# Designs tried in a protein design run: designed miniproteins, single chains, continued (2). Part 109

Each design is a single chain, and the fold is of that chain. pLDDT is the mean over its residues in the fold that is shown.

## One batch from the design tools (miniprotein)

Design m7785
Fold by ESMFold2-Fast:
Structure m7785 (fold): chain A 66 residues (1-66)
Amino acid sequence: SLEEIARGIAEAVRVFGPSTITVRGNKITVEGNGARASTTLSSPEEARQAAELAVKLDPNATLVVE
């Protein structure tokens, strides 16, 4: 589910520390303190929704939509 993906992204932010979440098409990339993780969803809309939910879960995340 999008909520499970958002929780996974928020967990990465918690582990990395203050992070940038970048959405490019259907791909989400999380980068912080030299660490990087990415995931790909089935659509750009799903990627954006999951990233927006993740930012609500962890305020140390900054969202960039390309």
Scores: mean pLDDT 85

Design m7786
Fold by ESMFold2-Fast:
Structure m7786 (fold): chain A 73 residues (1-73)
Amino acid sequence: PSDEEIDKAIYEIYLATLISVAREYARQHPELAAEVDALIERARKRFNEAKTPEEYKKIVDEAKAELDALLAR
């Protein structure tokens, strides 16, 4: 595989892990489930539209920051 394919696969794993954490948080805090679902949908859409490793990284980093902010509410 190319370096680009490897980088995409790595960020796919990171995003999947983040989604799993977000879904578990929503299970513990049902009142935030809609906001968590919106975060997941937004991150997935952006990731599917991304074309470079830099874009994949930025999307994962931003999704994590958004989740961290939601958890701090």
Scores: mean pLDDT 82

Design m7787
Fold by ESMFold2-Fast:
Structure m7787 (fold): chain A 74 residues (1-74)
Amino acid sequence: SAAASERIHQALATLGELARANPQIVDIEVSLRDGVLHVRLTVEGSEATAEAIRAATEAALAPILPTEVTVELA
């Protein structure tokens, strides 16, 4: 539906803004499975920085669509 496509577009735009604000994010992989957006972030820096970015990404995306965010250190 147009509404579902709009939500996906909004989520991708939000991810782009997060990547621009957080240059420590070196890679983002996105997949949609069973109505859940799976986001995998690769982050340079400390585990604390990676977790802060994961939590911020989850908080930003959760109101848009069901999302699971994982993070890996580069």
Scores: mean pLDDT 85

Design m7788
Fold by ESMFold2-Fast:
Structure m7788 (fold): chain A 67 residues (1-67)
Amino acid sequence: SVEEAEAAAKAAAEKLGKLLGEISGEPVLGSAGEAVGPDRVRLTVETKLGRFEIDMTADDAIRAAKL
């Protein structure tokens, strides 16, 4: 469902942000996840080095959220 995809996108974006913070030793400035279609999501992570956007399937986002 779109709601499940959106929830997975948000969780995956937060997980990615946390991992980047742990690797860099610096806080992430922001992270966001959104559903762009029934099986497509977009993750955004903002750092001092710049803004990163990742497009993936909802299934990939669900797996990433469980890392």
Scores: mean pLDDT 78

Design m7789
Fold by ESMFold2-Fast:
Structure m7789 (fold): chain A 90 residues (1-90)
Amino acid sequence: MPSAMELVDKAMELLDKLSEEVQKLLVEVYEEFSDEVVKKDPEMSPEVQEKMARFFLEMAEKALELEKAGASLEEIREALLELKKKALEE
């Protein structure tokens, strides 16, 4: 399985390909997700770290896909919020 660091590195590479506006949106949604995860699972086990890194990568991949398809910033935000909702439901 890829390490949390490998997932973050891959996500950062994808992030560099996104517009500045979408990058800021990704960081905002990730910070909200991170806050909710830490409140629920404060121990920050390796599994939780991998889950957080995987979510960041999934957001970056989805944002890039949508931006390439000509989606609006609002459509990208809605898609990222849906990913956050699903990732928090276990």
Scores: mean pLDDT 79

Design m7790
Fold by ESMFold2-Fast:
Structure m7790 (fold): chain A 80 residues (1-80)
Amino acid sequence: SDIEELVEALKEIQGLSPEEVELQRRALEAIKNLDVEEVKEIAEEAGDVPAEDEETLKELLEKQAKNLPKLVEKYKEAKE
């Protein structure tokens, strides 16, 4: 899946713990699924509180979800 391909790329970044990699996986999956509630929960676990309201967060998630396939392709090109 697109998420797994991005996560595999992230695993190669030095200094990321397995826990940080899993947090990124959760964030990418929440973006793909437009899951505003999960994004808020992840931000709270990271010690950050989103300043944006739910409607603004949903619009940002929709924009990021549309760009996710392009980001996956960019990471694949960087690996080739």
Scores: mean pLDDT 66

Design m7791
Fold by ESMFold2-Fast:
Structure m7791 (fold): chain A 93 residues (1-93)
Amino acid sequence: GEARRRRLERQRRVSEKVARALILVGDQTDIELDVAKDENVPISSLGKTVEEAIEKLRSLPDPKHQEYAKKLEKLSRELKRIQEEIRRDLAAD
């Protein structure tokens, strides 16, 4: 009935947001691989998490490294926004 239709529509919205998040994760991985290939990046000092890497890259004086940080920060911010939207959709009636 109508209640089932509403649940399926919510599931579709969540699935669409999950798919969008997976694309952003792929984009993030591509940037992480570019950072790993850059011999001028002190990889040993970047830390273990993406968040730590963003902070370290942002602190480097080279504009190229700051641009990596900016791109990763934008993707991380968009991912957090999508996660919050999914949480709200799951909490809805």
Scores: mean pLDDT 76

Design m7792
Fold by ESMFold2-Fast:
Structure m7792 (fold): chain A 101 residues (1-101)
Amino acid sequence: LSPHLSKIAKVVEKQTLSPQDKSIIDFFLGKVSSLDTTGLTPAKADIIVKSLLDYYKLLPSKEVFQRLKDLVNELKKNNLVSDKTLKYAEKVLSDYGLELD
């Protein structure tokens, strides 16, 4: 993990998250290789993705944005991300030379 991902992992470990919140964060942090979408709603996933984009836009890292790309692509495959958040992700990622699938 990069120093930035290690910091968020420590914060997450101290919080009682819902299983759905934990599933998204564990996938984003690379703790799991597949995203568990059980019980996820588009609204919940949208809030988490937007929060990660807003936070890491201020602390840019190629590793972090590659992981954000992977997360957004997985949520897109499962129809769990809004068009508005998808466009926001595309804009943030494009500023770092990354494109969504």
Scores: mean pLDDT 72

Design m7793
Fold by ESMFold2-Fast:
Structure m7793 (fold): chain A 84 residues (1-84)
Amino acid sequence: MRLPEITEENFDALLELVERQLNDPFTPYGLKLYILALFEIRVERDLPSQRERIQAFVNAFLKKFDIKESFYERVRAAVAARLE
């Protein structure tokens, strides 16, 4: 997934787009976790003012799909390493 620079102007639209991808039954589970981790990392980098909101969004998704936080942390670390 190629994301534009995240700004105050496009954040709400990108959040809605990501939420729709994460709720799409045709999107593979692994790709959903990758998209979620990539979006979290990019929001924290590009728009730190929205950090608490993105963390709440991530936590809500993990609870909804019963995803272990420790497993997600490993996915996020792997995605972060590939972006450096």
Scores: mean pLDDT 81

Design m7794
Fold by ESMFold2-Fast:
Structure m7794 (fold): chain A 114 residues (1-114)
Amino acid sequence: SDLDKKIEELAEELKSSVEDLDKEKIEEIAKKLNIEGENNKIVLGALIKILRGLVNDEDYVEKDEALKKLLSLISEEVLNKAIELLKNSVPFGEKELEALELVYNDLLETLSKL
């Protein structure tokens, strides 16, 4: 599908940005969110990095062109809701899963309109 091609293109750009993430933990999150496919898991990992960077006021998102591009595809309203959920969350906790589901679904909607 056109959506699958757009996700594949994003995943190719994001591969290096997510190399430092725990692959087993990303697989666990993907299963809980019913997200399938290697490319979708790469995109999910990048969304985790973006949300954590923004919540912790870390500058690595600003320094990574692929993460910045992905961030620009998420609506400001959904991003703000996800950040608020994460501020009261522990890593890999229920609120982080809820935040990830929100930004992932918003991303899919945005990509479907391109």
Scores: mean pLDDT 84

Design m7795
Fold by ESMFold2-Fast:
Structure m7795 (fold): chain A 78 residues (1-78)
Amino acid sequence: DLPSLASLRGAPNEGALLVRVAAAHGVRIEAEEPLDEDYVWSVNGEEVRDFLELARRIEAAASEPGEHTLRVRRLRRR
C-alpha cells in the first residue's frame, strides 16, 4: 500500500524521499533541479505552496491506474 506521503514532512532530505517513494508507486518526478524546501515549486505548471501540497499531488497521481509523470519546476527562492 502507498504510505501517506504527508508522514515524510520534516524528514531529512524530504524532497529526495518524495521522489523515491513516488517512483516506487508509478509516479515519475521530472525535475531539472534537486527538490529543496527553500524554494517554491510548480507541478505541471501550477505553483504548489510547499512539499505537503507536492506530496498530495503525488498521492493523487499514484491513486490513478497506470504510470504518471509530474513535471516539477523550481520557480523562486522563498
Scores: mean pLDDT 75

Design m7796
Fold by ESMFold2-Fast:
Structure m7796 (fold): chain A 106 residues (1-106)
Amino acid sequence: SALLEQLRALLDQLLATTDPAALQAIVAQIKALIDKMTTAKDLQQAIDMLDAAIARLRADPAADPAKIRALVEVRLYAAKKLLEVTDDPTRAIGEVLLAIGELLDL
């Protein structure tokens, strides 16, 4: 999916940035990209990519906590969007609960 390729590029930018204003702009771009995802498959893959990025940052003790928070917020946004488009509410509810757990860990 072209949308998933764009998400990967934005995640690479997010991980590389040291500017708080750039971080907020990238978060807004990722949310806008998620809004264009109309299939459960794309949203599930987006959530998997976000989970991988969060895990990478959490494994790095020098990682900026603001980046972890930004990714968790975007993951919650993607999980909410998945709930709106999926015919499998059990999977979507699980994703939302996991995102809430990550926010409570911040």
Scores: mean pLDDT 83

Design m7797
Fold by ESMFold2-Fast:
Structure m7797 (fold): chain A 80 residues (1-80)
Amino acid sequence: SAEERARRAQEAALEAGAKKAVAGARGDYIGLTIVADSEETARKALDAAVEAAGGELVDEEITQSSVSGDYVTTATIRLP
């Protein structure tokens, strides 16, 4: 199910080193938010989440917090 794929995406991002990861399913899409200490970790976590979901990345935005220095990634994954 899309919800099960979202859970797998969330866990994969955390295993890849994300400090926080939240994924939610809506229809044939997964919305994902990842927080990481570095841009490298943010990209690895996003890649791991997309692969675990078994979908395709259709949108991404990575922004660095001016306060904490953490990288916040917002992404949308399209399911088959």
Scores: mean pLDDT 86

Design m7798
Fold by ESMFold2-Fast:
Structure m7798 (fold): chain A 88 residues (1-88)
Amino acid sequence: SLVEEVLAIIRDESLSPRQKIQRVVNLLLDAVDAGAPAEELLEMVAAALREFAELHPEHLAALAQALLDLGKLYRPEHAAELEAIVAA
């Protein structure tokens, strides 16, 4: 699942926090391009933010901003839901 893939990226100790953000953004972009449903994308984003808050709290804002910017570009109709997840 996309949730399992995003958690595997965030838990990879060989990657820097910046590299984790880039990989998560790329995974989200690939999922959007593949036509993944909005509910699955939002679940993946929520899981990424929760795990990142625990493992890399100092970089959480950078991940949140990158995901919000990407979400507004590709799924503007779901911007309010993304902003709510980011604010949590």
Scores: mean pLDDT 76

Design m7799
Fold by ESMFold2-Fast:
Structure m7799 (fold): chain A 68 residues (1-68)
Amino acid sequence: SEMEEINAMMLELARLFAQLSPEEVERLVAEMQARLEAVEARHGRVSFEELRAILEETKARAEAAIAA
């Protein structure tokens, strides 16, 4: 299900965040929240596809931060 896919992505993101400093996590969470708010402001809601894209982008940024 879509919810199971989101839950799996959230667990993966949590594992990546465990490898980052609290400051880096706060920055990435703030960026993710800003993206969610921008989508909601534009469309009045966040679709599964938009949520998935935001989570995938946040994951990529977390992986890049770990690799740096």
Scores: mean pLDDT 84

Design m7800
Fold by ESMFold2-Fast:
Order: sequence, then C-alpha cells, then structure tokens
Structure m7800 (fold): chain A 69 residues (1-69)
Amino acid sequence: SMASQKLDAAIEKVQKAIDEKAPRRELIFEEAELTAAFLLAKLSGVLTPEQEQKIIDVNKRVNEALQQQ
C-alpha cells in the first residue's frame, strides 16, 4: 500500500533527524509529516501493530530530543 510505504518512509526520516541531531525546526517538520502519514495509514485501514509501536517509540525519542534543545 502507498499509504503504508509513506508511513515507513516518514518513520525513517524522523529517526534519521534524531540520529543526526537535526535542528528543532527540521525535527518538528518531520514529526508533522509523520503525523500526516500516520493519519492516512489509519484512515486507509493499513496501519499495522508493528508500525503503531514504531510510531510510539519514535514519538518518545522526539519528545526527549526536543527537551534537550
């Protein structure tokens, strides 16, 4: 599914931004893109439990990274 592929790509982009210690603005932008991709996957009925867990883990890491800036 295109929605599932977009979600996986968005998760990867956020993980990369965290790992590369991207500026706050870039991390916020990638997080917004992830939120949009998540909603599309959920509305399309293609969201997997594995993707949902990855999103939970990534959002936790984003919160931690933003608190350190």
Scores: mean pLDDT 86

Design m7801
Fold by ESMFold2-Fast:
Structure m7801 (fold): chain A 86 residues (1-86)
Amino acid sequence: MKKEVRELVIQSVSHALLAVAYDLEGDREGAERAVREMVRIGKKLAELGALEEAKSVYQLALNMARKFGLSEETIEEIEKLIKEIE
C-alpha cells in the first residue's frame, strides 16, 4: 500500500472512532460531521485510484450513518458513491 493511501485510511478510522464517540454522547451533529469527513477521505482515495479502500471507507460510513440514524440525504449520497465505484 502506498504511504499516502495508508495515511488516508488511518484518518478515516480516526474519524470513524470520533463518530462513535459523538453518538455515545448523543451529539448527532458531531456524528454527522465525522461521517461526512469519512466520505471526503473516501473521495480522495478514489481520486488516487485506491478504489477498494475507497469502497471500504464508504461502506463503513454508510453502516455508521444508518446505525446513528443520520440524515437521509447523507445516506443516499454514500449509496450513490458506492454504486459509482462498483
Scores: mean pLDDT 87

Design m7802
Fold by ESMFold2-Fast:
Order: sequence, then structure tokens, then C-alpha cells
Structure m7802 (fold): chain A 61 residues (1-61)
Amino acid sequence: SELEKEKEKIEKDIKDHQARSLALVRRTITDPALQAAAEARVKDTHERILKSEKEELEKKY
């Protein structure tokens, strides 16, 4: 369905953005504790965005 195609597109876009953000964190933050905290925040933020985007998309269909 069209909804499923749009969901897959959103999932790929968010995963790609998360991967790039994590790579940047790993290159920029050298302190292990700060790096771990930053990675956790990046993952949480992207999971919340993905959930929100999917819910908003489903409301439009």
C-alpha cells in the first residue's frame, strides 16, 4: 500500500540520519562517558522522531 511505502521511506531516512549522527559523535567526542551519553541521546531522539512521523503519517491515511 502507499502508506507502507511511505513508512519504509521514513524508516530508511531516519536510520540513515541516525547512522551519520552516530558516526559524527564517535569522531568528535573522545571521552567515553560523554560519547556514550551522546550516542544514547541520538538514538532516543531518532526513535521518538520515527514514532512521531509514523503516527502522523497513519493519521493522514
Scores: mean pLDDT 84

Design m7803
Fold by ESMFold2-Fast:
Structure m7803 (fold): chain A 81 residues (1-81)
Amino acid sequence: SLEKAKEWVVFRVSGTVKSEAARQKIEDLISELSKISGFPIELSETITAMVPREKKDEARKLVEEIASLRENAKVTESEVE
């Protein structure tokens, strides 16, 4: 194709952890999301995951679960070339 295809989706999840137990669950979810991404994902106040577009629905479920474990959570989704 002569046009650039959007090959990746970037998810960002902001917010603060609700508890130590929530933090442990988020670490497990990050591990699963990292396997989908193929890149290491850091546990921080804003978690960023870059995933192949074909896996966006699987990644979105994990991102929404992470958001549910955070206070004042905000999720953003962007397609990138």
Scores: mean pLDDT 79

Design m7804
Fold by ESMFold2-Fast:
Structure m7804 (fold): chain A 75 residues (1-75)
Amino acid sequence: MEETKKEIDARYERLKALAAQLPDPELREQFLKTLDNGYKALLKNLEEGKITPEQALVALDVAEFRLREALRAQA
């Protein structure tokens, strides 16, 4: 459990760093807010046993894919 929390935290910090690279301030704010809300929901659902650690990591992978797609669209 502790290792999973560390991985989720590390991925969340990485996603925030990527979102900070978005040149559009409105899109940047939207992604940062979505990441914050998603992170809180993932931790709550994981602690309540509503999702597995694997499902939490998949959700973070999807978030990274969407963020990289947005970064490429703004390049």
Scores: mean pLDDT 80

Design m7805
Fold by ESMFold2-Fast:
Structure m7805 (fold): chain A 74 residues (1-74)
Amino acid sequence: MSPAVARGKELFEEYMASTHKLLGKGGTGPDLSGAYTREQLIALLSDPTGTVLPALPLDAEEIEDLAAYILSQK
């Protein structure tokens, strides 16, 4: 899992680091690292329509790596 988490961290830093609120610390709503399964996060990241998430120019493997990184943030 470490290589996927490392790649996901790079993708998060490139596309999402400016928002940081995705990880939900002290916010309203569910903590993404605790509230979603990997499959649910992949679905959300693949179709961010209607969310605060940006549209990402990522393939399926990159989305899986990004989800792995988010889930590592307990």
Scores: mean pLDDT 62

Design m7806
Fold by ESMFold2-Fast:
Structure m7806 (fold): chain A 117 residues (1-117)
Amino acid sequence: MREEALAKAREAIREGIKNGKLEEGHEKAIEILRPIAETLEPKERGELLRELLRLYFEELAKFMPPEEAEILRELAERIERLIREALEKGKYSEATKEIERLYEEALKRLEELRKKA
């Protein structure tokens, strides 16, 4: 069931945050959602991805310092906008490359904050 899988993905993300294992939490969430995503059309996959990003934002905002949470909030908002535009315009390849660039940019900003602290 989709709702059960999303609840388990949220828990995997939360445990990753609590244990300082964000990458493991992310990988676990993707593993949980992969069987569902594989049955979906591209549009529905985009909607599932938007929902996953919302879960990340909600859980990270609870446990991260405000400055780090804000970087991830901005990332989530920009990615959601790109996915929405891609779904409406059918320009998926360009959106994927831009999303990858935004992830790299956000990771660098997080590293800079950690080094400054």
Scores: mean pLDDT 71

Design m7807
Fold by ESMFold2-Fast:
Structure m7807 (fold): chain A 65 residues (1-65)
Amino acid sequence: DEVAFYEELIRLVEEGKYDEAKQKLLERMSPGDKAGLEASLEISDEKATLQMIAKAFRDALARLR
């Protein structure tokens, strides 16, 4: 369930559990997508990146029924 995944990731980020949020996101991604995310997190602020992902998931949930 994509909705449940989005809700869990948003919750983990809001609770400051960034390592758990990153792990949950990586486990759901393909190997290629994982490499892309890891490279992005290496270049940028990891917390800010995860907060942006959580915001995108909130926006996605607002579009779902």
Scores: mean pLDDT 74

Design m7808
Fold by ESMFold2-Fast:
Structure m7808 (fold): chain A 92 residues (1-92)
Amino acid sequence: SDEELGEVSLELRRAVEEAAALSPETGEHMGLAYGHIMKGALSSAEEAKEHYELAMEHAERAAALDPRARPLAERVKEAGERILRLKLEEEA
């Protein structure tokens, strides 16, 4: 899980940097999505679900601000879903 979390963190950080290059506001929302995914990864499965939902809201907001951020938002959502799945499997 540490290796997978490291790969996810690197991928998400790159998405934040690409979003910030589009605009400061797009970068801020993508950064908040990243923050929530990482908090979810370190939380219980119930808390991870709440963090995932907040991360999705921020990723969608970034994509709404700039259509060029849509592929970045989709990558963030996929990473968040992967973390949530792992957390739910740990509590099964």
Scores: mean pLDDT 82

Design m7809
Fold by ESMFold2-Fast:
Structure m7809 (fold): chain A 68 residues (1-68)
Amino acid sequence: MTAEQAIEALERAAAEAEDPGARTLALAALHEMRKLQEEGRLTDEVARRIAEGASAGLRALGAPPLEV
């Protein structure tokens, strides 16, 4: 997964979220990725790990995990 794909997946998850908690989680992960991108620290590997963590959190809330 590329950083761009991870960002797009989180943007889609936030936009399509029916649960407020799931939307907040997706937006928080997206904010973290964008902060790292602004700092020049966002690699594909880091983006994948953040996306995996967000996906696990979404699943714990009963929301669908990120499609990657």
Scores: mean pLDDT 81

Design m7810
Fold by ESMFold2-Fast:
Structure m7810 (fold): chain A 55 residues (1-55)
Amino acid sequence: MDAPASEEDLEALRELKAESTSEKVKAFADEALASRVEADVGVAMVAAAVDLATK
C-alpha cells in the first residue's frame, strides 16, 4: 500500500543530501533513501531543501 519513490525523487534527495551540511538532515535522508517510500522521501527532500535555504 505504500507507494515506492521514483528514481528521479531518489536522485534529487541524494543531491540535496550531498549539499546539506547538517548531519541530522543527512541521517534523515539516508533513512528515507533506505525505505524507498514516496512519503518518506518527499518529507526528507523538504527537510534537506529547508536546511539548504537556511544556511
Scores: mean pLDDT 78

Design m7811
Fold by ESMFold2-Fast:
Structure m7811 (fold): chain A 91 residues (1-91)
Amino acid sequence: MEFEVELIDKKTGKVIWKGSASTLDEFVDLLKKAIEKAKELEEAIIRIKSTGDVSTIVGITLLAIVLAEEAGYKIEKSEINDNEIILELSK
């Protein structure tokens, strides 16, 4: 199973950070790092790509939302396109 996490500056549309993981535990650590780095941005997009099934994609989407909200972010938008998840974050 593979996971990719990208942090995008919403104002510029540029990827400012990227990471990958092969396990759910490594993915959680990657996601926490992306959320921490998002604090440097006024508005951030977290893009997640997974080779997991629908259940995995739903689970990681919920996890990402919970972790972002616990870090003090508001989820402005969440969408799932095939195996890609896009979360728009604001403070």
Scores: mean pLDDT 82

Design m7812
Fold by ESMFold2-Fast:
Order: sequence, then C-alpha cells, then structure tokens
Structure m7812 (fold): chain A 116 residues (1-116)
Amino acid sequence: SSELSEEMEKVILRHLEAIADAAAEATGEPRLPRARSIEEALQGLLDLARRIKPRYPRLSAALEYFARNLLPSVLEAVKKLDEMGFSEEEKLKSIEELLEQARERFLEFLARERAR
C-alpha cells in the first residue's frame, strides 16, 4: 500500500480477476469470488491452479507463474520508475501497459492449450 497507489491496486485487481475468470471458463471451474485485496486475488489464483493441476498441468503451472511473478514484477517496475523521477500518472500508465501485455500473453497461452 505504501509502494502502490489506490489506482494501481485497482488495476492489478482487475487484471488478476480477468486472468482468473479466463482460466475458470477454459477449465469449467466456477468463477472465483471477487477479491478484496491483491493478496486474496493471488491466493485465489494459486488455489485455482492447484484444483485444475490434475486435468490441466500446463495451465496450472502458468497460473502459478503469474501468481508468483506478477506482483514482484509490478513492484520492481514501480521502484525503478520512482528512482527515475516519474510521476504517479506516468507510473500508472506504465503498469497498465505491463499488465495488459501479461494478460495478452496468458490469453494466447489459453488459446493454444484449448486447441490441443
């Protein structure tokens, strides 16, 4: 919370919800409850990954990867942008772009797995 603005937390949550919803729909799992925090959303992704692992081991590994690496990557990006003197608006835009790229890569992975 001290490192992330309220708007950044909202963007991260929306992105995690989008990944969770796409994975649930692809695997026939129910949609996850709406998370109240980033930590709750990440735990939800890990729980979903564990449930689908026997049927979708590759998708499970991808969800675990996103759950483990997304927040550290965002925090490192915010830290670097802060050190470079970027404004809150510039940091938010950069994080939105990073999250959009991560989501697109995940959806491409889902499309490939569903084609098998």
Scores: mean pLDDT 83

Design m7813
Fold by ESMFold2-Fast:
Structure m7813 (fold): chain A 85 residues (1-85)
Amino acid sequence: MTLYRLPEELRKALGLKKDTVTPEEAIEAFKKTVKSLRLLSEEDPNIADLSNTPLGEILGVDSIDLNDREAILEAFFRAGAEVAP
C-alpha cells in the first residue's frame, strides 16, 4: 500500500493528526476541509474555490475539481507531499 508523508502545514490545514496517510485518507480529509470551510463553488459543487484562502496558498491553486483525484494529488505533491518508503 502506498503511503504519503504530508508536510506539517498541509497536515494541519487538513486537520490530520498523523503526517503519514493513504492517498484516500488525504483526499477525504481535503474534501471534508473544503466542505467545513464552505469553499465549494456556488456555480459548481464539484469545484472547490480556494482563491484567497490559506489552503489555496499552501496548495498553490485558486480552484480544484473535487472529482479529479490526480489534480488533488498533484497539488499535494507541489505542496511538499512525498511518497513514504
Scores: mean pLDDT 81

Design m7814
Fold by ESMFold2-Fast:
Structure m7814 (fold): chain A 86 residues (1-86)
Amino acid sequence: GEEKGKEIEKLINSKDPEEARKGIVEAVELYLKGLAAKGASPEQLREAGKRMIPIAEELAKKKGADPEKVKKEVEEAEERIIKEVE
């Protein structure tokens, strides 16, 4: 909910690239979980993930975080969420 969003925002705004990376991944995961809670299909979740990955990678680069690691962790979060809705 709102409290989790505030925690994620603090992580993304951290000067520590590792904390920023964690926040970026958690922000995408929270977004995908919100779609799943609204009844999004596995295909819709995969499409949303594909759209979010480039945005997450660009933000990671701006924060000095590893964009390849962000992509991998977002893909892992997407598959976990899809398994929960199947």
Scores: mean pLDDT 84

Design m7815
Fold by ESMFold2-Fast:
Structure m7815 (fold): chain A 85 residues (1-85)
Amino acid sequence: MSIDEIIDEIRKTAPRVLYGQASLLISSVRTALQQGKISEEEYRAFVEALKDYINAIVNSSSPDVLRAALDRLLAEADRVMDSIQ
């Protein structure tokens, strides 16, 4: 699955209130990729973590699963932010 296909799945599955913030974050990370500040692997890892977190929310996953998915998303976001700075 391409990164753009993963992003399209996020757009289709994300709750409206969450998608606004997710969209801004995806745009920032995509800009960093286009500027050569991060690798495609870092961008993919971030987008996959975001998809997994959103899926955990929409599937009413257990608190432990939600926390693990959120922790992974935040770790990938921090990695991207460190590369941008």
Scores: mean pLDDT 78

Design m7816
Fold by ESMFold2-Fast:
Structure m7816 (fold): chain A 90 residues (1-90)
Amino acid sequence: MLEKLKDEEIKELAERIKKNFEDSLEIIKEQLKRAKEVGEEDEDLRKAIEALEKKDYKTAQLYLARWLLKKNPDLSEETKERILEELKKL
């Protein structure tokens, strides 16, 4: 699960990201509200906050996932792109 993942593992991660977003939506809203208050500079996080404020949950989920994946140095860029593509299909 570090640098290279199988297609099944990529799909599972995308589904887990979606489920965690849905299950933790209120917590995510509070955390993103705080990030906005401190002037968060990450573009993907900023776009996630803006989408969430517009109730565009699909776009908010995608940008939040991009931001979270950027913070994981153990995943290859290819693997991150594959996770995001699977997330777009959900």
Scores: mean pLDDT 74

Design m7817
Fold by ESMFold2-Fast:
Structure m7817 (fold): chain A 118 residues (1-118)
Amino acid sequence: MLSEIVEEISKLLEEMFKTKDEKEIEKLVKELEELVDKLAELIETDWENSKTDTDLAKGIKRQLEKQGVDTEEKRQEVAEKLKESFRKALEEAKEYVLKGKKEEAGEILTKAFVDALE
């Protein structure tokens, strides 16, 4: 479900910001990439019928509706954009987290997510 994937992403991001272990950060980045792939697949296949119980999931659905993501081609385009933007943001955020700059890491990830959905 959209809400469950978004909640799991948020939990992994919080865990990544709490650790300074490079190996743990690398593991969490890989898990986050896998969850973003699942989110992108959900957007591509059947986001309209997904239950959206969280405000963040409702916001995502509203942005997709606002952009008119009503065709398979448009859904695939948004899914690919989300995957690419978030992958790049995770690589940059990893470097900032390792340096203890957690606020900057959070801003990079938030911007990538917002830019992909706007």
Scores: mean pLDDT 69

Design m7818
Fold by ESMFold2-Fast:
Structure m7818 (fold): chain A 96 residues (1-96)
Amino acid sequence: MPPVLLRPGPKLQELLESLGITGEEITEGELGIAIGDILSKLLKEGRYSIDEKGVVVYHVKGTLLGEILGVDEFSSDEFAEVAERVLEQTTEVPLP
């Protein structure tokens, strides 16, 4: 199937530009990779904790991702909800 192109909203575009991703359109796969890079950076910077259940909690306060999600932190078991909220910041562009 042809890839779905997404047009990021202004805050998500600012986040992508902070990762060196420039452009008006992005694929869902590229967006997923960009979010993964942000989470990897948070882990590398020690901006996480592990809860009593062994779940990783990412500390996103003061980041563009935290501003997009409207939260200071989220757990790794919330990835589906995080992905949905990030996708809400995009408009789907149908391929010709």
Scores: mean pLDDT 76

